# Designed miniproteins, single chains, continued (4): the designs that were tried, part 51

Each design is a single chain, and the fold is of that chain. pLDDT is the mean over its residues in the fold that is shown.

## One batch from the design tools (miniprotein)

Design m13761
Fold by ESMFold2-Fast:
Structure m13761 (fold): chain A 120 residues (1-120)
Amino acid sequence: KLTEQLIGENNGTPILEGTPEEQKERLLKRITESVEKLKDPSVQQEIQDDLNSSSFQQAKKELSKKNPDKVNAFLNAIKAKIKIAEENDKSKLEGLAEASLELMLTNDYKKEAEKIEEII
């Protein structure tokens, strides 16, 4: 669920296990699978419904008070995945995976939100 992904720490499969190469490969695979699913309009509708859910709206409101840049980075990543799915542009997947990995390693949400927006 998007609420659990937005708050992050409560739910982590450890993408950051192993070597930097293994971390990037694992994240790229997950992003690629997510983008492929988003090519289905029913999956896009599920994401839209989840974004409009009371649980997501509450988590977004609470987290925006503490870390607005984290919320912006998360929403930009969702928008990027949808756009890549619609355009069928696989060349952008590596850039999105690299930005997402750097975010996980540095917690520099502002910088990576801007970088993800440039990929779109």
Scores: mean pLDDT 75

Design m13762
Fold by ESMFold2-Fast:
Structure m13762 (fold): chain A 72 residues (1-72)
Amino acid sequence: ASVERLVKFAEELEKKAKEAIENGDIKTARRLVDQIRAIADHLERMGHTEAAQYLRDKADELEKKIEELEKK
């Protein structure tokens, strides 16, 4: 699969995760973050370390927002 296609797909998942966080849907947000991490792992295995790190940074940012929401 092309790196560009995988990154675009992960960015779509990021958008959905942000919407889930805004709606308080923690379970959906966590599932979407897990999917982003899986795409990052796949990219790293293909040798695309920079793209993988970009997506991991995004996943970490989303996870931090989920944790803040869970502390309420």
Scores: mean pLDDT 86

Design m13763
Fold by ESMFold2-Fast:
Structure m13763 (fold): chain A 107 residues (1-107)
Amino acid sequence: SAMEEHLQALHAELDVDGDGVISLEELEAYLEGAVKALNPKTEEEKRRLEALKGLAIEVAKASDKDKDGVLDLEELREMIEQLTDRAREALGKVSPHFAALVALLKS
C-alpha cells in the first residue's frame, strides 16, 4: 500500500533512535525544525506556524491512546488524519513523505 509505505518512511524519519516508536520529544524536535525550514518572513507568519506546531503536538498527544508518550505507526496515521488542513499543508512543504500521505488521505 502506498499509504503504508509513506507512513513507514515518515515513521523511520521521525524515529531517530531506531526503536520502532516515535517519542513526543522526537516529534516536537521535528516540528521545531519544520517551522525553521518554512522560514516565516513576518512576525504574524511566525506566530501562525508556532500555533500550528502547538496544535500538531496536542493532536499527537490525543492520538497516543495508551498515554505512554510514544507514537506507533497506527497512532501516527491517526495524528495525521486529525491535523487541520493548514498544518498538513505546512508539513507537506517540509517532508515529501508527509506530502504524499496528505494527498492519499484527501483521495
Scores: mean pLDDT 74

Design m13764
Fold by ESMFold2-Fast:
Structure m13764 (fold): chain A 100 residues (1-100)
Amino acid sequence: SNMEQLKELAERRLLEILTRTLDAMTAAGAPQSALDAVVALAEATGKRLEAAKSAEEILAILREFGADMVAFLRSQGLDDLAEEVERLLAEALAEVERLA
């Protein structure tokens, strides 16, 4: 179904953002507690995506994930990574909107 395809796309994009973020944070020497926080945010977002009933809800969930992730990364002094996550999120949102 279209909703199943949109959820699979959103989940794939979430995993891509998570993987790149964790790799960059690890390379920057981030503490395990910061890595755990990012994983927890992604897991919570994944559960919300599974429960989503519309493309509008998927987009809202992804926007909230992006805002929370960017705020967290900036709080850790990872401003360049926060900007990269903003770009990846914008690409993900555009792809979901195109297929909705």
Scores: mean pLDDT 90

Design m13765
Fold by ESMFold2-Fast:
Structure m13765 (fold): chain A 91 residues (1-91)
Amino acid sequence: SMMEEEEKIRKEAFEEATPAADAAVEAGLAAANYNRAELEEMLKRLEEQIEEAKKLIEEAKKEKNYKLAGKLEAALKGLERAKAWVKEQLA
């Protein structure tokens, strides 16, 4: 079905983008010694980026751009991982 083809395109794009997104997050987090104020600002920025990514995913789906939706879902997963790390550092 067309729905199954759309899901396959999205999933393949997600899986293809995931290693690069994961590597970018890990490199960014390892590259800097953040103080508490920098971590709090980073948390705020990550929350804003997560909400924007969710909006872009829904827009891509509405436009039937499933390859872009999958890539954005990989980026969103990376942003959520970064947010979890920052919250752990702040605890």
Scores: mean pLDDT 81

Design m13766
Fold by ESMFold2-Fast:
Structure m13766 (fold): chain A 75 residues (1-75)
Amino acid sequence: MVGEEAVARRAAEVRALVVPEEKRREVVREATLEVIDEVLKNEEKLSPEEIKALKIRKELIEEGKDSAEAIQARV
């Protein structure tokens, strides 16, 4: 069975359905950028290719161009 953390995340997702789609997209974007920044702080544990891919993805997200096609073309 899924863990308690997974159940809590699912409950948060259900609550997020009350929020307009535009606000949900903004929250997800900010959370994704925060995770990328945290990973980049430990760049010594990453390959040069991984660092480059994360920086490109961060730029695309900041520009609002984070489509799968754009990411795939740059990585």
Scores: mean pLDDT 62

Design m13767
Fold by ESMFold2-Fast:
Structure m13767 (fold): chain A 95 residues (1-95)
Amino acid sequence: SQQDVIQTQNQVRAMISGTRQRLSQTSSDDVTQQIRDISSSTGQQIQTSSIDQQISLARQTLDQFYQLSGDSGVYDQGYRGITNIQNGQPVPSIS
């Protein structure tokens, strides 16, 4: 549904924002720049994709964030949220 698309987009944006905020406090500018680049690429792809493709992009974005941040908590919450969207369940909050 359109609501599922909006939830997926909001979840991806929340992941990007949260990871960037954490990394800006504890990591180098280079890592923060990589997160920005991933954000830009994901945003462009989401605008041109079906619901299934947007869910796949959100999963790929989580994998990339985990590789850069090592944040398993954000990864686990995001992956659960994406699975819930795909199954038509409510999306949990990502902090």
Scores: mean pLDDT 56

Design m13768
Fold by ESMFold2-Fast:
Structure m13768 (fold): chain A 119 residues (1-119)
Amino acid sequence: MVVVTESGGGTFAEGGSVTLTSTASGPETPVAFIWSRQAPGGNSQYVGSAGRSGGSGASPRVAGRFTASMDVAAKTAYLNMTNLQPEDTALYTSDAVVIGENGLPYISSGEGVQVTVVG
């Protein structure tokens, strides 16, 4: 099974930028990484995704500001966040979608990184 390690969180100024990273360690290469976020007291919401076949997407809410990508060889996903707004303050979590050694799909989730945006 793969283990997901995330980095890049912190406190950022409004209008700033940050890149979050998520790296899978283990025998399998993930099929895709899916980024979600949960604001304080809010529900989890989809942010963006990138797959090993080169597909990527972002939620319409953030599509003009956020870009998801994947470095397949490094087993690393990136969420490039630009023009940060106070509403981007959330815990950001990545899910690696993997086909296991037994041929069955599974999800490995990171613990999340906190992003705080201050005006």
Scores: mean pLDDT 88

Design m13769
Fold by ESMFold2-Fast:
Structure m13769 (fold): chain A 78 residues (1-78)
Amino acid sequence: AERIEELRRRAAEAYRLGEEARKAVEEVSLPNPPDEAIEKALELSDGSSDPFLPLRKAEEAFAEGEAARAEAEKLEAA
């Protein structure tokens, strides 16, 4: 029970981080992006010149959340 609860917490946290990163990428895509969104996108890029790196990090966070959720479901089924 405790392990399943921990996995669900990890999934929720990963989804939250993924959504936050996705919103930052969407805001930067606007014609007049706010400075705050630009700063966050740069932070997610770790100084990389790859404009898609923040988006890929968001996708990785969502994938991590899905994996944790699937593992929790598998443990509940067993």
Scores: mean pLDDT 72

Design m13770
Fold by ESMFold2-Fast:
Structure m13770 (fold): chain A 83 residues (1-83)
Amino acid sequence: MSEELWAEAEAALAAIHAAILLQMVKNGYKPSKEEIEKDIKRLREELERVRANPLLSPQTKAGVIDLLEEAIKALEKMKKELE
């Protein structure tokens, strides 16, 4: 089932990317406002893909969505500090 395997792989990569961004924020990462806006846009696109994907288990969706939403909130807070 190549499509299902790809969906799970994409969800796993989205979760890893969100976790890395959260760790970077905790470590005092100071990106430009433009970089923050780009990352927020990408995370929001990933969030909508995960929400819309019927091939993902409810448990996988819940975990990945939580991580993506946490990363988005952290980046939005950083963006506000640069405004």
Scores: mean pLDDT 81

Design m13771
Fold by ESMFold2-Fast:
Parts: C-alpha cells; structure tokens; sequence
Structure m13771 (fold): chain A 76 residues (1-76)
C-alpha cells in the first residue's frame, strides 16, 4: 500500500469512525467531506486507499441514487 499523507490518514480514520456509526447505510464522499470539513477530493483519495485495502466498500445508497461507502466484510 502507498503511505497516506497525515491529512489523508486523519480523514481516513475519522471516515472509518463515521462509517461505523452509520452501519449499513454508509455515507457519500460529499457527506464525509462536509462532516470532516475537508475537500471532496481529499476524502476521495483517502477512500480510494481504504477501498484498495479492502477496509471499506462502495455501494448504492438505500435512501437515494447516490453511491455510498461503508465498512467492508472480510474479503481475505
């Protein structure tokens, strides 16, 4: 895995906490950016790293046509 910047690591850690709190519903990249006070591009970079690591998954939102991210089941 490529190392994250300190900002990306902070965003990733807080994103995981928020995703855990939202369970199966998950959160969009825009919602995470808004909640964390960072740009959507910063969130997207952190989320891509987490996706590559298998920590989170990208799924269709249950409440809207938006795509959300949530904690991934074990895939290893």
Amino acid sequence: MKPMTPREFEVASKSLELLSQNGERGLTAAELARKLGVSQSTVSTALNTLLASGIIERVQSKTSPRVVYRLSPEVS
Scores: mean pLDDT 72

Design m13772
Fold by ESMFold2-Fast:
Structure m13772 (fold): chain A 81 residues (1-81)
Amino acid sequence: KKWEEEEKARKELESKGIDIDKVRDYRRQLAGRSARLLDEAIEAKKNGDEEKYQKIVDELAKRTGLSKEEIEKLIDAILEQ
């Protein structure tokens, strides 16, 4: 059942143009502070703190080499589920 949830989430992300393997590589290579920044960005978005959210997204983009759009799509996908 958990396997079915993960498979569904993977297909959902891929349908939105988000490469799940690239996301896993990002989290693996940038564990610690950069992973915490992603979680902080999610919290800032939930709290409506747009200034903090954009600042963290900019920092993540610079650290990961991902575009701001890719990071925002990832956060939106996480928030949908």
Scores: mean pLDDT 68

Design m13773
Fold by ESMFold2-Fast:
Order: sequence, then structure tokens, then C-alpha cells
Structure m13773 (fold): chain A 100 residues (1-100)
Amino acid sequence: EEAIRRLEAEADRAVAQISDPELQTAVRNDAQGAIDALREALAAPSLEEAKRILSTKVVGHALRIVGLAEEATSPAEQQALIDLAKAIIRASDEVDRRLE
């Protein structure tokens, strides 16, 4: 829960730094997808399903954000997107540790 709230705050900060409205929308969508997937993993009926969601859906959204970083208009925006992708992976690791 706290890891997800931290990620929501980090996503809001990263999105606010993006000047291109289309890129801003794409990043917001993938960040929200990662957050939704983290919540899906926490609600999963089995440990195997939860770990599958973390390794596929959450990682997938992080990788898409890394791809979107190449469309950033400034080094600061690119770094913000890379930091957001790292934050998604960090939140995934924290959730995985709680699942035993």
C-alpha cells in the first residue's frame, strides 16, 4: 500500500515535467497501468498468479516508459521517465517481498 502511494506521487511528479501533451498522456497511461497491475498482484488468489502479474504486467509498463523516454524533448524529462521506470520496478520488488 505505502509502496503504491509512493509510486503514485512519483508518477505525478514525472508526468508534470513532460512538456509534450501526447507523451504526457502516454506516460500517465503506462504509470496508471503499472499501479493497477500492482493492486491486481496484491489481490491475486495465489502467490504464483501474483508473481506472474509482477514479472509480466508491471515490468511491461516499466519497459514501455523507458521506450517513451526516447521521445522526451529534454535530458531532464528523459531522466524523469527513467527514474519513474526505476520507481515502478522498486514498487514491484517491495510488493514481491511482502508476498513471501
Scores: mean pLDDT 82

Design m13774
Fold by ESMFold2-Fast:
Structure m13774 (fold): chain A 97 residues (1-97)
Amino acid sequence: MKERIAEFYGISLEDIEKIFEFMKEVRERLNKIDELAKSNPEQALKEIDELEKWVKERYEQLKEEFKDNPNAVKLIEKLYEDVLRSLKAMKEYLEKQ
């Protein structure tokens, strides 16, 4: 499966694995934030801020690692934008509760 995705995007298997690890970490932290939002919205907002900082830092690291592969850079940029949109939506939801 990962090998076919790598071929489709013209990205190395190693680079695809790094992107998958990035998305796994985001997903796990988003799940924890969702749980916290139900019992402690203030802590959920702090965790969103920390995740946003981690996502920005990791994106810059991956962008530098992938600099010789424009397809990998384009993919991580789209994922980064999607994650930031999700975090913004969650912040707005929690601030209006």
Scores: mean pLDDT 82

Design m13775
Fold by ESMFold2-Fast:
Structure m13775 (fold): chain A 73 residues (1-73)
Amino acid sequence: IEDALRKLRIEHAEWIINADPEFKERVSNAKSDEELFEIVYEALQHAGGMSDEQAREIAELLTQDLVKRRKAA
């Protein structure tokens, strides 16, 4: 159950970033995991509807998932 909820939160966060052309471009141009995290975190804060702590947690999870996919591509 927790793994399924984690996956849904990652998918929703990725949707938020892909819906904003500016953040999508910034994510694709990120050169480090740290830079990628900061961009994702900022995008989630701009979208609203969640606390800063929740946005940070989700941003960390999405950043890890994106890094894994970039290595697989």
Scores: mean pLDDT 77

Design m13776
Fold by ESMFold2-Fast:
Structure m13776 (fold): chain A 75 residues (1-75)
Amino acid sequence: SEVEELLKKFEQKAEEAEKLLEEDPEKGAEAVDELIRWVSEQIASLPSEEDKKKLAEKATVVLDKLKAKVAELKA
C-alpha cells in the first residue's frame, strides 16, 4: 500500500539522518529538518485519514528522538 511504502522510505531516510548526525552534526541537523518537512508533505498528501494517523504516529516517535539528539549536539 501507499502508506507502507512511505513508512519504509521514512525509516530509510531516518537512518540516513541519524548516521549523518554522528558524522557531521550540522549537516545531520539539516537532514532532520528536511525529513520533518518531507513527512509533513506526505501526511498532507495522503487521501486516507487512517493512513495519515498511521504515518504521523510512527514518524512522531522517531522524529522526536532525532530532534532530541540534535538538541544535545547543539548544547
Scores: mean pLDDT 84

Design m13777
Fold by ESMFold2-Fast:
Structure m13777 (fold): chain A 72 residues (1-72)
Amino acid sequence: KADEFVEKNRDYIKEKAKELSKITGVDEEEMEKLLRNIAKVLAEETGGNFDEAKKRFDEAVELLKEILQEEK
């Protein structure tokens, strides 16, 4: 289930949230919540394929970094 994917990757998500928070200026806690939501959606879209969900999550993190830096 999507929640299990988020739980299994909790520490990884926190690491990415901290990194993106420093780069984008968004609060670390808010970034973590956003990344958890992205991970949950991706896990659902991949039908519980956690390997594919992880790959897409990494791609989404990179895209999010670019978007948040370029939006303004």
Scores: mean pLDDT 77

Design m13778
Fold by ESMFold2-Fast:
Structure m13778 (fold): chain A 68 residues (1-68)
Amino acid sequence: DEARELEMARLAAAHRVLEEARAKGLEPQSVEVREVDDETLRAVATTEEETIEVEVRKADAVAEFRAQ
């Protein structure tokens, strides 16, 4: 189910950018996930210090979600 896989991918992408922010000692104020193309998501975490962006392949994001 493509819609369900997209939802899993978005959650995993959001989790990944949150983990990157926390690894830098930053607390995100907001997290946004957008589709860049059919295969790629962009997750953006905004903190008081900086904005952190990660690009994740949908297939990798789905695999990460399932591994949780």
Scores: mean pLDDT 80

Design m13779
Fold by ESMFold2-Fast:
Structure m13779 (fold): chain A 83 residues (1-83)
Amino acid sequence: DLLARAEQIRARKATHVATMDEAIENVRAMAESGAAANPEKAQEIRDQAAKGIAGVEKLRNTIEAQADAEVAALLAAYAKALA
């Protein structure tokens, strides 16, 4: 069932996004701990964390775009099957 497969992809997308959002929060927490432990390097630690977070956000956006494209293709195939 193409509709059931589209729903499974949507569910997996939600799980992947949640996992990446958790990873972003973990990076923020580690950066704050590192900045507190090394005040002289606090800005450098926060800058590195911001760069890492930007990378995870870019990956999250790529996964969302790929999942949305796959769902769109399945829905288009389902529409053709009804014709």
Scores: mean pLDDT 86

Design m13780
Fold by ESMFold2-Fast:
Parts: sequence; C-alpha cells; structure tokens
Structure m13780 (fold): chain A 64 residues (1-64)
Amino acid sequence: KEEERKKKLLEEIKKLALPIVQKTRGISKEEAEEYVNDLIEELEEKSIEFIEEALKEVKKLAKE
C-alpha cells in the first residue's frame, strides 16, 4: 500500500535515526548502521500509520 510514500518515510527515518542511535547507544558508526537497517526492515512490515508515528518520534529526538 502506497509503497512510494512508505519508502520516503523509511528513508527519512533512516537518515534521522542513524546519528541518534549512534549517540544514544554509544556504538560505532558501523554498528549503528546495522541497527538502523534492521529497524527499517522491521518497520517495512508495519502499517503506514505506524511508520508515520515512528518518524514523528525520531524527528522529536533529532530536535534535541
């Protein structure tokens, strides 16, 4: 459903989440990329509404 919109939301989440995960967990850039990629794969199976909520949370964290 709405694959193009879903893909754009996931791409935005990935871009914003990477520095947050690296900072919050204190892990290497490589480990943060693996973690974020796993998270994106999991989110890809979720509804678009769930992904929109996830993006909202990530954006809130990124504004810190």
Scores: mean pLDDT 76

Design m13781
Fold by ESMFold2-Fast:
Formats: structure tokens, C-alpha cells, sequence
Structure m13781 (fold): chain A 75 residues (1-75)
């Protein structure tokens, strides 16, 4: 198919992460996006491969890639 396959689930998860501006667990993302944990995991994996999000190896939490936020946020 000739279009980028950005699913509604992937878009919703990006919105959740963007609105929260904080690292979230898969369970938190699934609850906030209104999807199953399995669906959230699949979407998160696809978004991570696209460089749109990153996973914290210590906590397993996901966050928006700094590349989507070119300015350093001031806490």
C-alpha cells in the first residue's frame, strides 16, 4: 500500500506521551490510550523502530524521543 501505515493506535499513544511529557509504563499507556497491553506493546515497538519514542532500560518505561522535542525542556 502506497501510504505510511501509521495506525490510529500509534497516533493515540504518541498523543498520550506528548500530552503527559513524562515516561510512562506500557500499562499506563494502554490505560490512557484505551487499548490492551498487547496492542500498546505492538504500537510502542513500531514507534520505537521509527525513532519517535525511546524505552528506558532500567524501568521499561517509554518516552518521546528528544528528536521530536528539539529544545531542551526547562523543568
Amino acid sequence: VGRKPLTPTQARILLVLFSSKEPLSVKQIAELAGVSVGTARKALRALEKQGLIERDPETGKYRLSPKLLPEKYVP
Scores: mean pLDDT 72

Design m13782
Fold by ESMFold2-Fast:
Structure m13782 (fold): chain A 73 residues (1-73)
Amino acid sequence: MAEAEELAREGDAAYAAGDYAHAGALYTQANALAPDRGWLEKAAEAYAKALAAHPDSEGLRAQLAAVQAALAA
């Protein structure tokens, strides 16, 4: 679906800009519209990098855990 692919491309742009938290959210939203394991994998990588930059963020920790759980399903 074009909307999901558009969100994934915005995620790629955010990731390239170093906005990893935003990239993770965009990939997760893309997967919500059209399930795609590759986008969940990109979301996990993005949230992991975001958490490395903001280690005290419980929100980023929770988002990474949620994406990892979805990948395990």
Scores: mean pLDDT 83

Design m13783
Fold by ESMFold2-Fast:
Structure m13783 (fold): chain A 72 residues (1-72)
Amino acid sequence: MEEVREELREELKKLGYSDEEIDRLFAQTDERGLRFLTRVARLLIENNGEVTGEQVDAAAREAGLPLAPPPP
């Protein structure tokens, strides 16, 4: 878990996010969301800010994110 957070922090800093913004994101995001965001952040960095909706969808499926919010 800590490794995923530090890796995501490094990638998000390359995208211009502050440590405070990243800490807030970590507080609101579960492990599946962190895996998804790490994948998307890497894709954004590798492709100079360009990511297709298909790539985002693939990253979400690989991370196991649900398409619908859980019921209350």
Scores: mean pLDDT 70

Design m13784
Fold by ESMFold2-Fast:
Structure m13784 (fold): chain A 96 residues (1-96)
Amino acid sequence: SHMEEQREIRKRIVRLLLSLALYEAAEKGLDLDALLEQARREGNLSMAEVIEEAKKLSTEEAKEKAKKELEELYEKLEPEDQELAKEALEKLKAGE
């Protein structure tokens, strides 16, 4: 259904935003390897996958691919949800 498709799009956007935020935090000294080990130890497979995606963002090509995927996913959202998602991303960047 359209609602199920929108839910899956929102989930992918959240995962990508979390991965990007974790990578930005890693550039500021957050130890992603320690977090990944903790997530695996606690059986938190969803968090482990997000951290693994964040670790892959170490190249400009991977960052550009993630940004393009976000742009494509935003365009597939309903207009009201697109505005909220963009505002949330801007607040994450402004929270420095």
Scores: mean pLDDT 77

Design m13785
Fold by ESMFold2-Fast:
Structure m13785 (fold): chain A 67 residues (1-67)
Amino acid sequence: SAAEEIVQQAQRVADALVNLAGQTPLAELLGKLEYAKGELLANAPEEAHQAINQVFQDTEKKIRALS
């Protein structure tokens, strides 16, 4: 479904941002994370929003743990 596809896209974007941890200043990386989340939510069907929010919440925790 479109919802499943965009959640998978959110996970791929999130994983790419985790790979920048330690190489990019934390404040810049968190800014990129918030921007990516907003863009994905704006283009996502409503049923995908909870899953997208969860992906980015988990990703922020990982980025902070690696910084």
Scores: mean pLDDT 87

Design m13786
Fold by ESMFold2-Fast:
Parts: C-alpha cells; structure tokens; sequence
Structure m13786 (fold): chain A 75 residues (1-75)
C-alpha cells in the first residue's frame, strides 16, 4: 500500500465510524475510529511529508472517538 492508499483507507474507516456513531453504535464507532487512526499513523511512517495532513485527520478521528466513548457511558 502507498501512503496515499493508507490515507484513503483511513478516510473510508472514519466515514464508516461516523455512520456507526449516528446510529448510536458507539462501540463500533470507537473501533472504526481506532482503525482509521492506525492507518493515518502508518501513512506518516511511510511518507513523513504527510504528517501535517495525517495529524489533522488523527485529531478529528480522536475527537469523535472521545465523543463516542462519552455517549456510550450515557446509553
């Protein structure tokens, strides 16, 4: 996989996580966001020039992961 393919797979997983979040499937959303973050970190390892872009995506996914964890505690 290229670094760009890793970013694309991460973005797809993030979108699936958002969909699970909207459905109230918080455990699934957390797992999908964790997988997205892992792909973004692999992209940075393969191409460090992507660090600013991938770090932004990691931050967005991490924020949604925290929100899912908090909402899970309430459901």
Amino acid sequence: LSAQQLLAQGQQLKQQGLEAFRQGNYDEAIALYDQAIAYYQQAIDLDPSLKPQATKLISESSSRRVAAKLLKALS
Scores: mean pLDDT 85

Design m13787
Fold by ESMFold2-Fast:
Structure m13787 (fold): chain A 65 residues (1-65)
Amino acid sequence: MVEKLAEYIAKKLPVSKEAAELAAKAFVESNFDDLKAISKLVAAGFSLETAVAMVKAAVEAYKEM
């Protein structure tokens, strides 16, 4: 699941593969809770804007799975 989510995020957004993998992992580890995933990414050093964009892409990817 994390791999497919990361691929989708990297395809939708101009972010690094590493950033996409961190976002996918945060979303899965947060049990698909978008607010918890955003909080984890902000704690990891991402801006709120970038964290929100990556988690929205992860939510869209999850709906297509």
Scores: mean pLDDT 82

Design m13788
Fold by ESMFold2-Fast:
Structure m13788 (fold): chain A 112 residues (1-112)
Amino acid sequence: MLEDMAKAIADKAKESGKKELIFLAGVNLMESMGLSYEEAGEIIIKAMEILGEEVTEENIERLKKKALELYKKMLEKNTDNKKVIEEELEEIEKKLEMLVEEIKKLLKKKKE
C-alpha cells in the first residue's frame, strides 16, 4: 500500500513537472486517509527515490519551501481574503514542518 501510494504521487508530480507536489500530496493523504506523519513521511521518501531526488535534509527542506510557495499561489487563485490565506498558510506550514521533522527521524533510523 505505501509503495503504491508513493508511486501514484510520484507519477502525478512527474506529469505536472512540480516535484514539490509530493509534500502537498502527503498532507492530503494524512487528511483524507488518516495516515500518521510517520506513514506520510515514508511515502514521501519512497516518492523522492522514484523521482530520482536525493533523499537529504537539504533537498527535503528545499522541496518543502517550494511546496509552501505553490500552496500560497493556489490559495491566492481561489480567494481574495487575506485572513483566510494567512490562516491556511499557517496550518499547512505547521503540518509540513512536522512532516519534515518525521522524515528526518526516519532517515536517521535507516542509516544505522
Scores: mean pLDDT 83

Design m13789
Fold by ESMFold2-Fast:
Structure m13789 (fold): chain A 75 residues (1-75)
Amino acid sequence: MEEYKKKLEIVAKLYLKINGLDVDLETVIKAFEKNLEEAKKEGILELLGAKEEDGKLIAKFYNKETKVTFTLEAE
């Protein structure tokens, strides 16, 4: 599995957990893939990494405009 696809899956799972949604994971992954690709082309937001560690879903992003790195977590 490509590392990029694995990171997208983690981000999608994190989004579902944060919002308490019971939506098809494949559908969310496709939506996120499109949105992240568009954001990357605009040069504003980049996905730096995503991982699952000790039951936690973790995703790290960088905003080029504000020069801020932020992390989202969910258990």
Scores: mean pLDDT 69

Design m13790
Fold by ESMFold2-Fast:
Structure m13790 (fold): chain A 57 residues (1-57)
Amino acid sequence: ELERRREAVFRAADLTMEAIKYAVLGTVVASEEERPEYLEKVRELNEKANEIEREAE
């Protein structure tokens, strides 16, 4: 049980870090027309990370 929770936390952290990368790309690098797609990707990754954390509880 502890090991499964640990792995879930690490996986959620990885997804959150990936979301941060997309947020930076969307705000700093992406054009105005590309930005909504990057921000949507951030939302998807954060939702997936939250789901993993919820299931670990």
Scores: mean pLDDT 78

Design m13791
Fold by ESMFold2-Fast:
Structure m13791 (fold): chain A 89 residues (1-89)
Amino acid sequence: SLPNTEEARLELYRKFAEEFIKKTGDKEVTVEEVVELAKALEKLGAELSKNKSAPDAKSDKLEEQYLELAKLAEELGFPNVAKLYRKLA
């Protein structure tokens, strides 16, 4: 489950970013960029969960990245982010 305080959510986003960088080894991605992306996608995922399908913006490279991010989001307790990544994949 998602933490119920903004501070705890920020720490969880930071862990998500650190785990992502550790697993992917992506030199172009910073911890801050992954955190901001996760925050934006969590908000978008919550809105899309209400009655909208995710945007169909697929490419082979992005599809693989979104599936990896969905797995990490699920493991870290971001179900809305995970659903959004799977829809974008």
Scores: mean pLDDT 58

Design m13792
Fold by ESMFold2-Fast:
Structure m13792 (fold): chain A 64 residues (1-64)
Amino acid sequence: MPTLMEFLTSIPGVGKVSAQNLIDAGFTTLEQVAAATPEQLAKVPGIGKATAEKVVMAARAYLE
């Protein structure tokens, strides 16, 4: 099973540093990521709006 870091870095536009910044900002579970808005994630350094949308959508799809 992928770790949260492996999941995040599998998303186009998410690098290792950006994934770590998400975790440091308190997004430590897929459920927390899926419950967040793209705007909330886009506030994290290294995460743009388009990347934030992809991350939220991917997390929601994974939890379906």
Scores: mean pLDDT 79

Design m13793
Fold by ESMFold2-Fast:
Structure m13793 (fold): chain A 78 residues (1-78)
Amino acid sequence: SLVDKIREAVEKGDVEALREALREYFAEHPDATDEDIVNLKLNEDGTTLEEAIRSLPEEKALEIGKVVREVYLEHRAP
Protein backbone atom coordinates (compact mmCIF):
# COMPACT_ATOMS: atom_id res chain seq x y z
CA SER A 1 0.00 0.00 0.00
CA LEU A 2 1.02 3.67 -0.28
CA VAL A 3 1.12 3.93 3.51
CA ASP A 4 3.52 0.96 3.65
CA LYS A 5 5.74 2.62 1.01
CA ILE A 6 5.79 5.87 3.02
CA ARG A 7 6.57 3.99 6.27
CA GLU A 8 9.42 2.00 4.67
CA ALA A 9 10.94 5.12 3.07
CA VAL A 10 10.86 6.99 6.41
CA GLU A 11 12.35 4.00 8.32
CA LYS A 12 15.17 3.66 5.76
CA GLY A 13 15.67 7.43 5.42
CA ASP A 14 15.23 7.01 1.65
CA VAL A 15 14.51 10.55 0.42
CA GLU A 16 13.87 9.54 -3.23
CA ALA A 17 11.48 6.71 -2.30
CA LEU A 18 9.66 9.04 0.12
CA ARG A 19 9.22 11.76 -2.54
CA GLU A 20 7.76 9.20 -4.97
CA ALA A 21 5.43 7.64 -2.37
CA LEU A 22 4.19 11.05 -1.14
CA ARG A 23 3.54 12.29 -4.69
CA GLU A 24 1.54 9.11 -5.35
CA TYR A 25 -0.34 9.61 -2.06
CA PHE A 26 -1.30 13.20 -2.95
CA ALA A 27 -2.37 12.07 -6.46
CA GLU A 28 -4.76 9.58 -4.79
CA HIS A 29 -5.80 12.12 -2.09
CA PRO A 30 -5.92 15.52 -3.85
CA ASP A 31 -7.78 17.17 -0.93
CA ALA A 32 -5.27 16.02 1.70
CA THR A 33 -4.24 18.80 4.12
CA ASP A 34 -1.01 19.23 6.10
CA GLU A 35 -2.98 18.02 9.16
CA ASP A 36 -3.95 14.84 7.26
CA ILE A 37 -0.36 14.06 6.23
CA VAL A 38 1.15 14.87 9.66
CA ASN A 39 -1.40 12.56 11.33
CA LEU A 40 -1.20 9.79 8.69
CA LYS A 41 -1.08 6.45 10.54
CA LEU A 42 1.84 4.32 9.34
CA ASN A 43 1.40 1.11 11.36
CA GLU A 44 -1.03 -0.94 13.47
CA ASP A 45 -0.01 0.87 16.68
CA GLY A 46 -1.31 4.14 15.24
CA THR A 47 2.14 5.75 14.92
CA THR A 48 1.74 8.91 12.82
CA LEU A 49 4.08 10.19 10.11
CA GLU A 50 5.20 13.02 12.45
CA GLU A 51 5.95 10.53 15.27
CA ALA A 52 7.89 8.23 12.91
CA ILE A 53 10.01 11.16 11.70
CA ARG A 54 10.68 12.30 15.30
CA SER A 55 11.95 8.77 16.09
CA LEU A 56 14.78 9.13 13.52
CA PRO A 57 18.28 10.46 14.35
CA GLU A 58 18.16 14.28 14.38
CA GLU A 59 19.95 14.82 11.04
CA LYS A 60 17.71 12.29 9.29
CA ALA A 61 14.56 13.70 10.93
CA LEU A 62 15.41 17.16 9.54
CA GLU A 63 16.09 15.78 6.03
CA ILE A 64 12.92 13.67 5.93
CA GLY A 65 10.78 16.42 7.47
CA LYS A 66 12.02 18.84 4.81
CA VAL A 67 11.11 16.36 2.04
CA VAL A 68 7.56 15.96 3.42
CA ARG A 69 7.15 19.75 3.57
CA GLU A 70 8.52 20.27 0.03
CA VAL A 71 6.24 17.62 -1.53
CA TYR A 72 3.22 18.98 0.38
CA LEU A 73 3.95 22.54 -0.83
CA GLU A 74 4.30 21.26 -4.44
CA HIS A 75 0.88 19.57 -4.03
CA ARG A 76 -0.63 22.83 -2.72
CA ALA A 77 0.94 25.03 -5.43
CA PRO A 78 -1.56 27.19 -7.42
Scores: mean pLDDT 81

Design m13794
Fold by ESMFold2-Fast:
Structure m13794 (fold): chain A 73 residues (1-73)
Amino acid sequence: SETEEFIKQVKESFEKMVERAKAEGREDLAKAIQEAGDKFIEYAKQHPDMTPEEFQEALEKILKELDERIEKL
């Protein structure tokens, strides 16, 4: 489904960002990104009937929280 494809793409994007942060020796950044990705996946599990657009709104909130966390690192 379109929703399943969206969730898969978001998961893969977070995984790539974590791998890059680790490769650059940024363990603090890798952890922050991993936790944001985990939060999105958990949200997706709780809301299986949501559309890609609704998930995009949830993703934006999670990314804003991640940005705020990175500023405190």
Scores: mean pLDDT 84

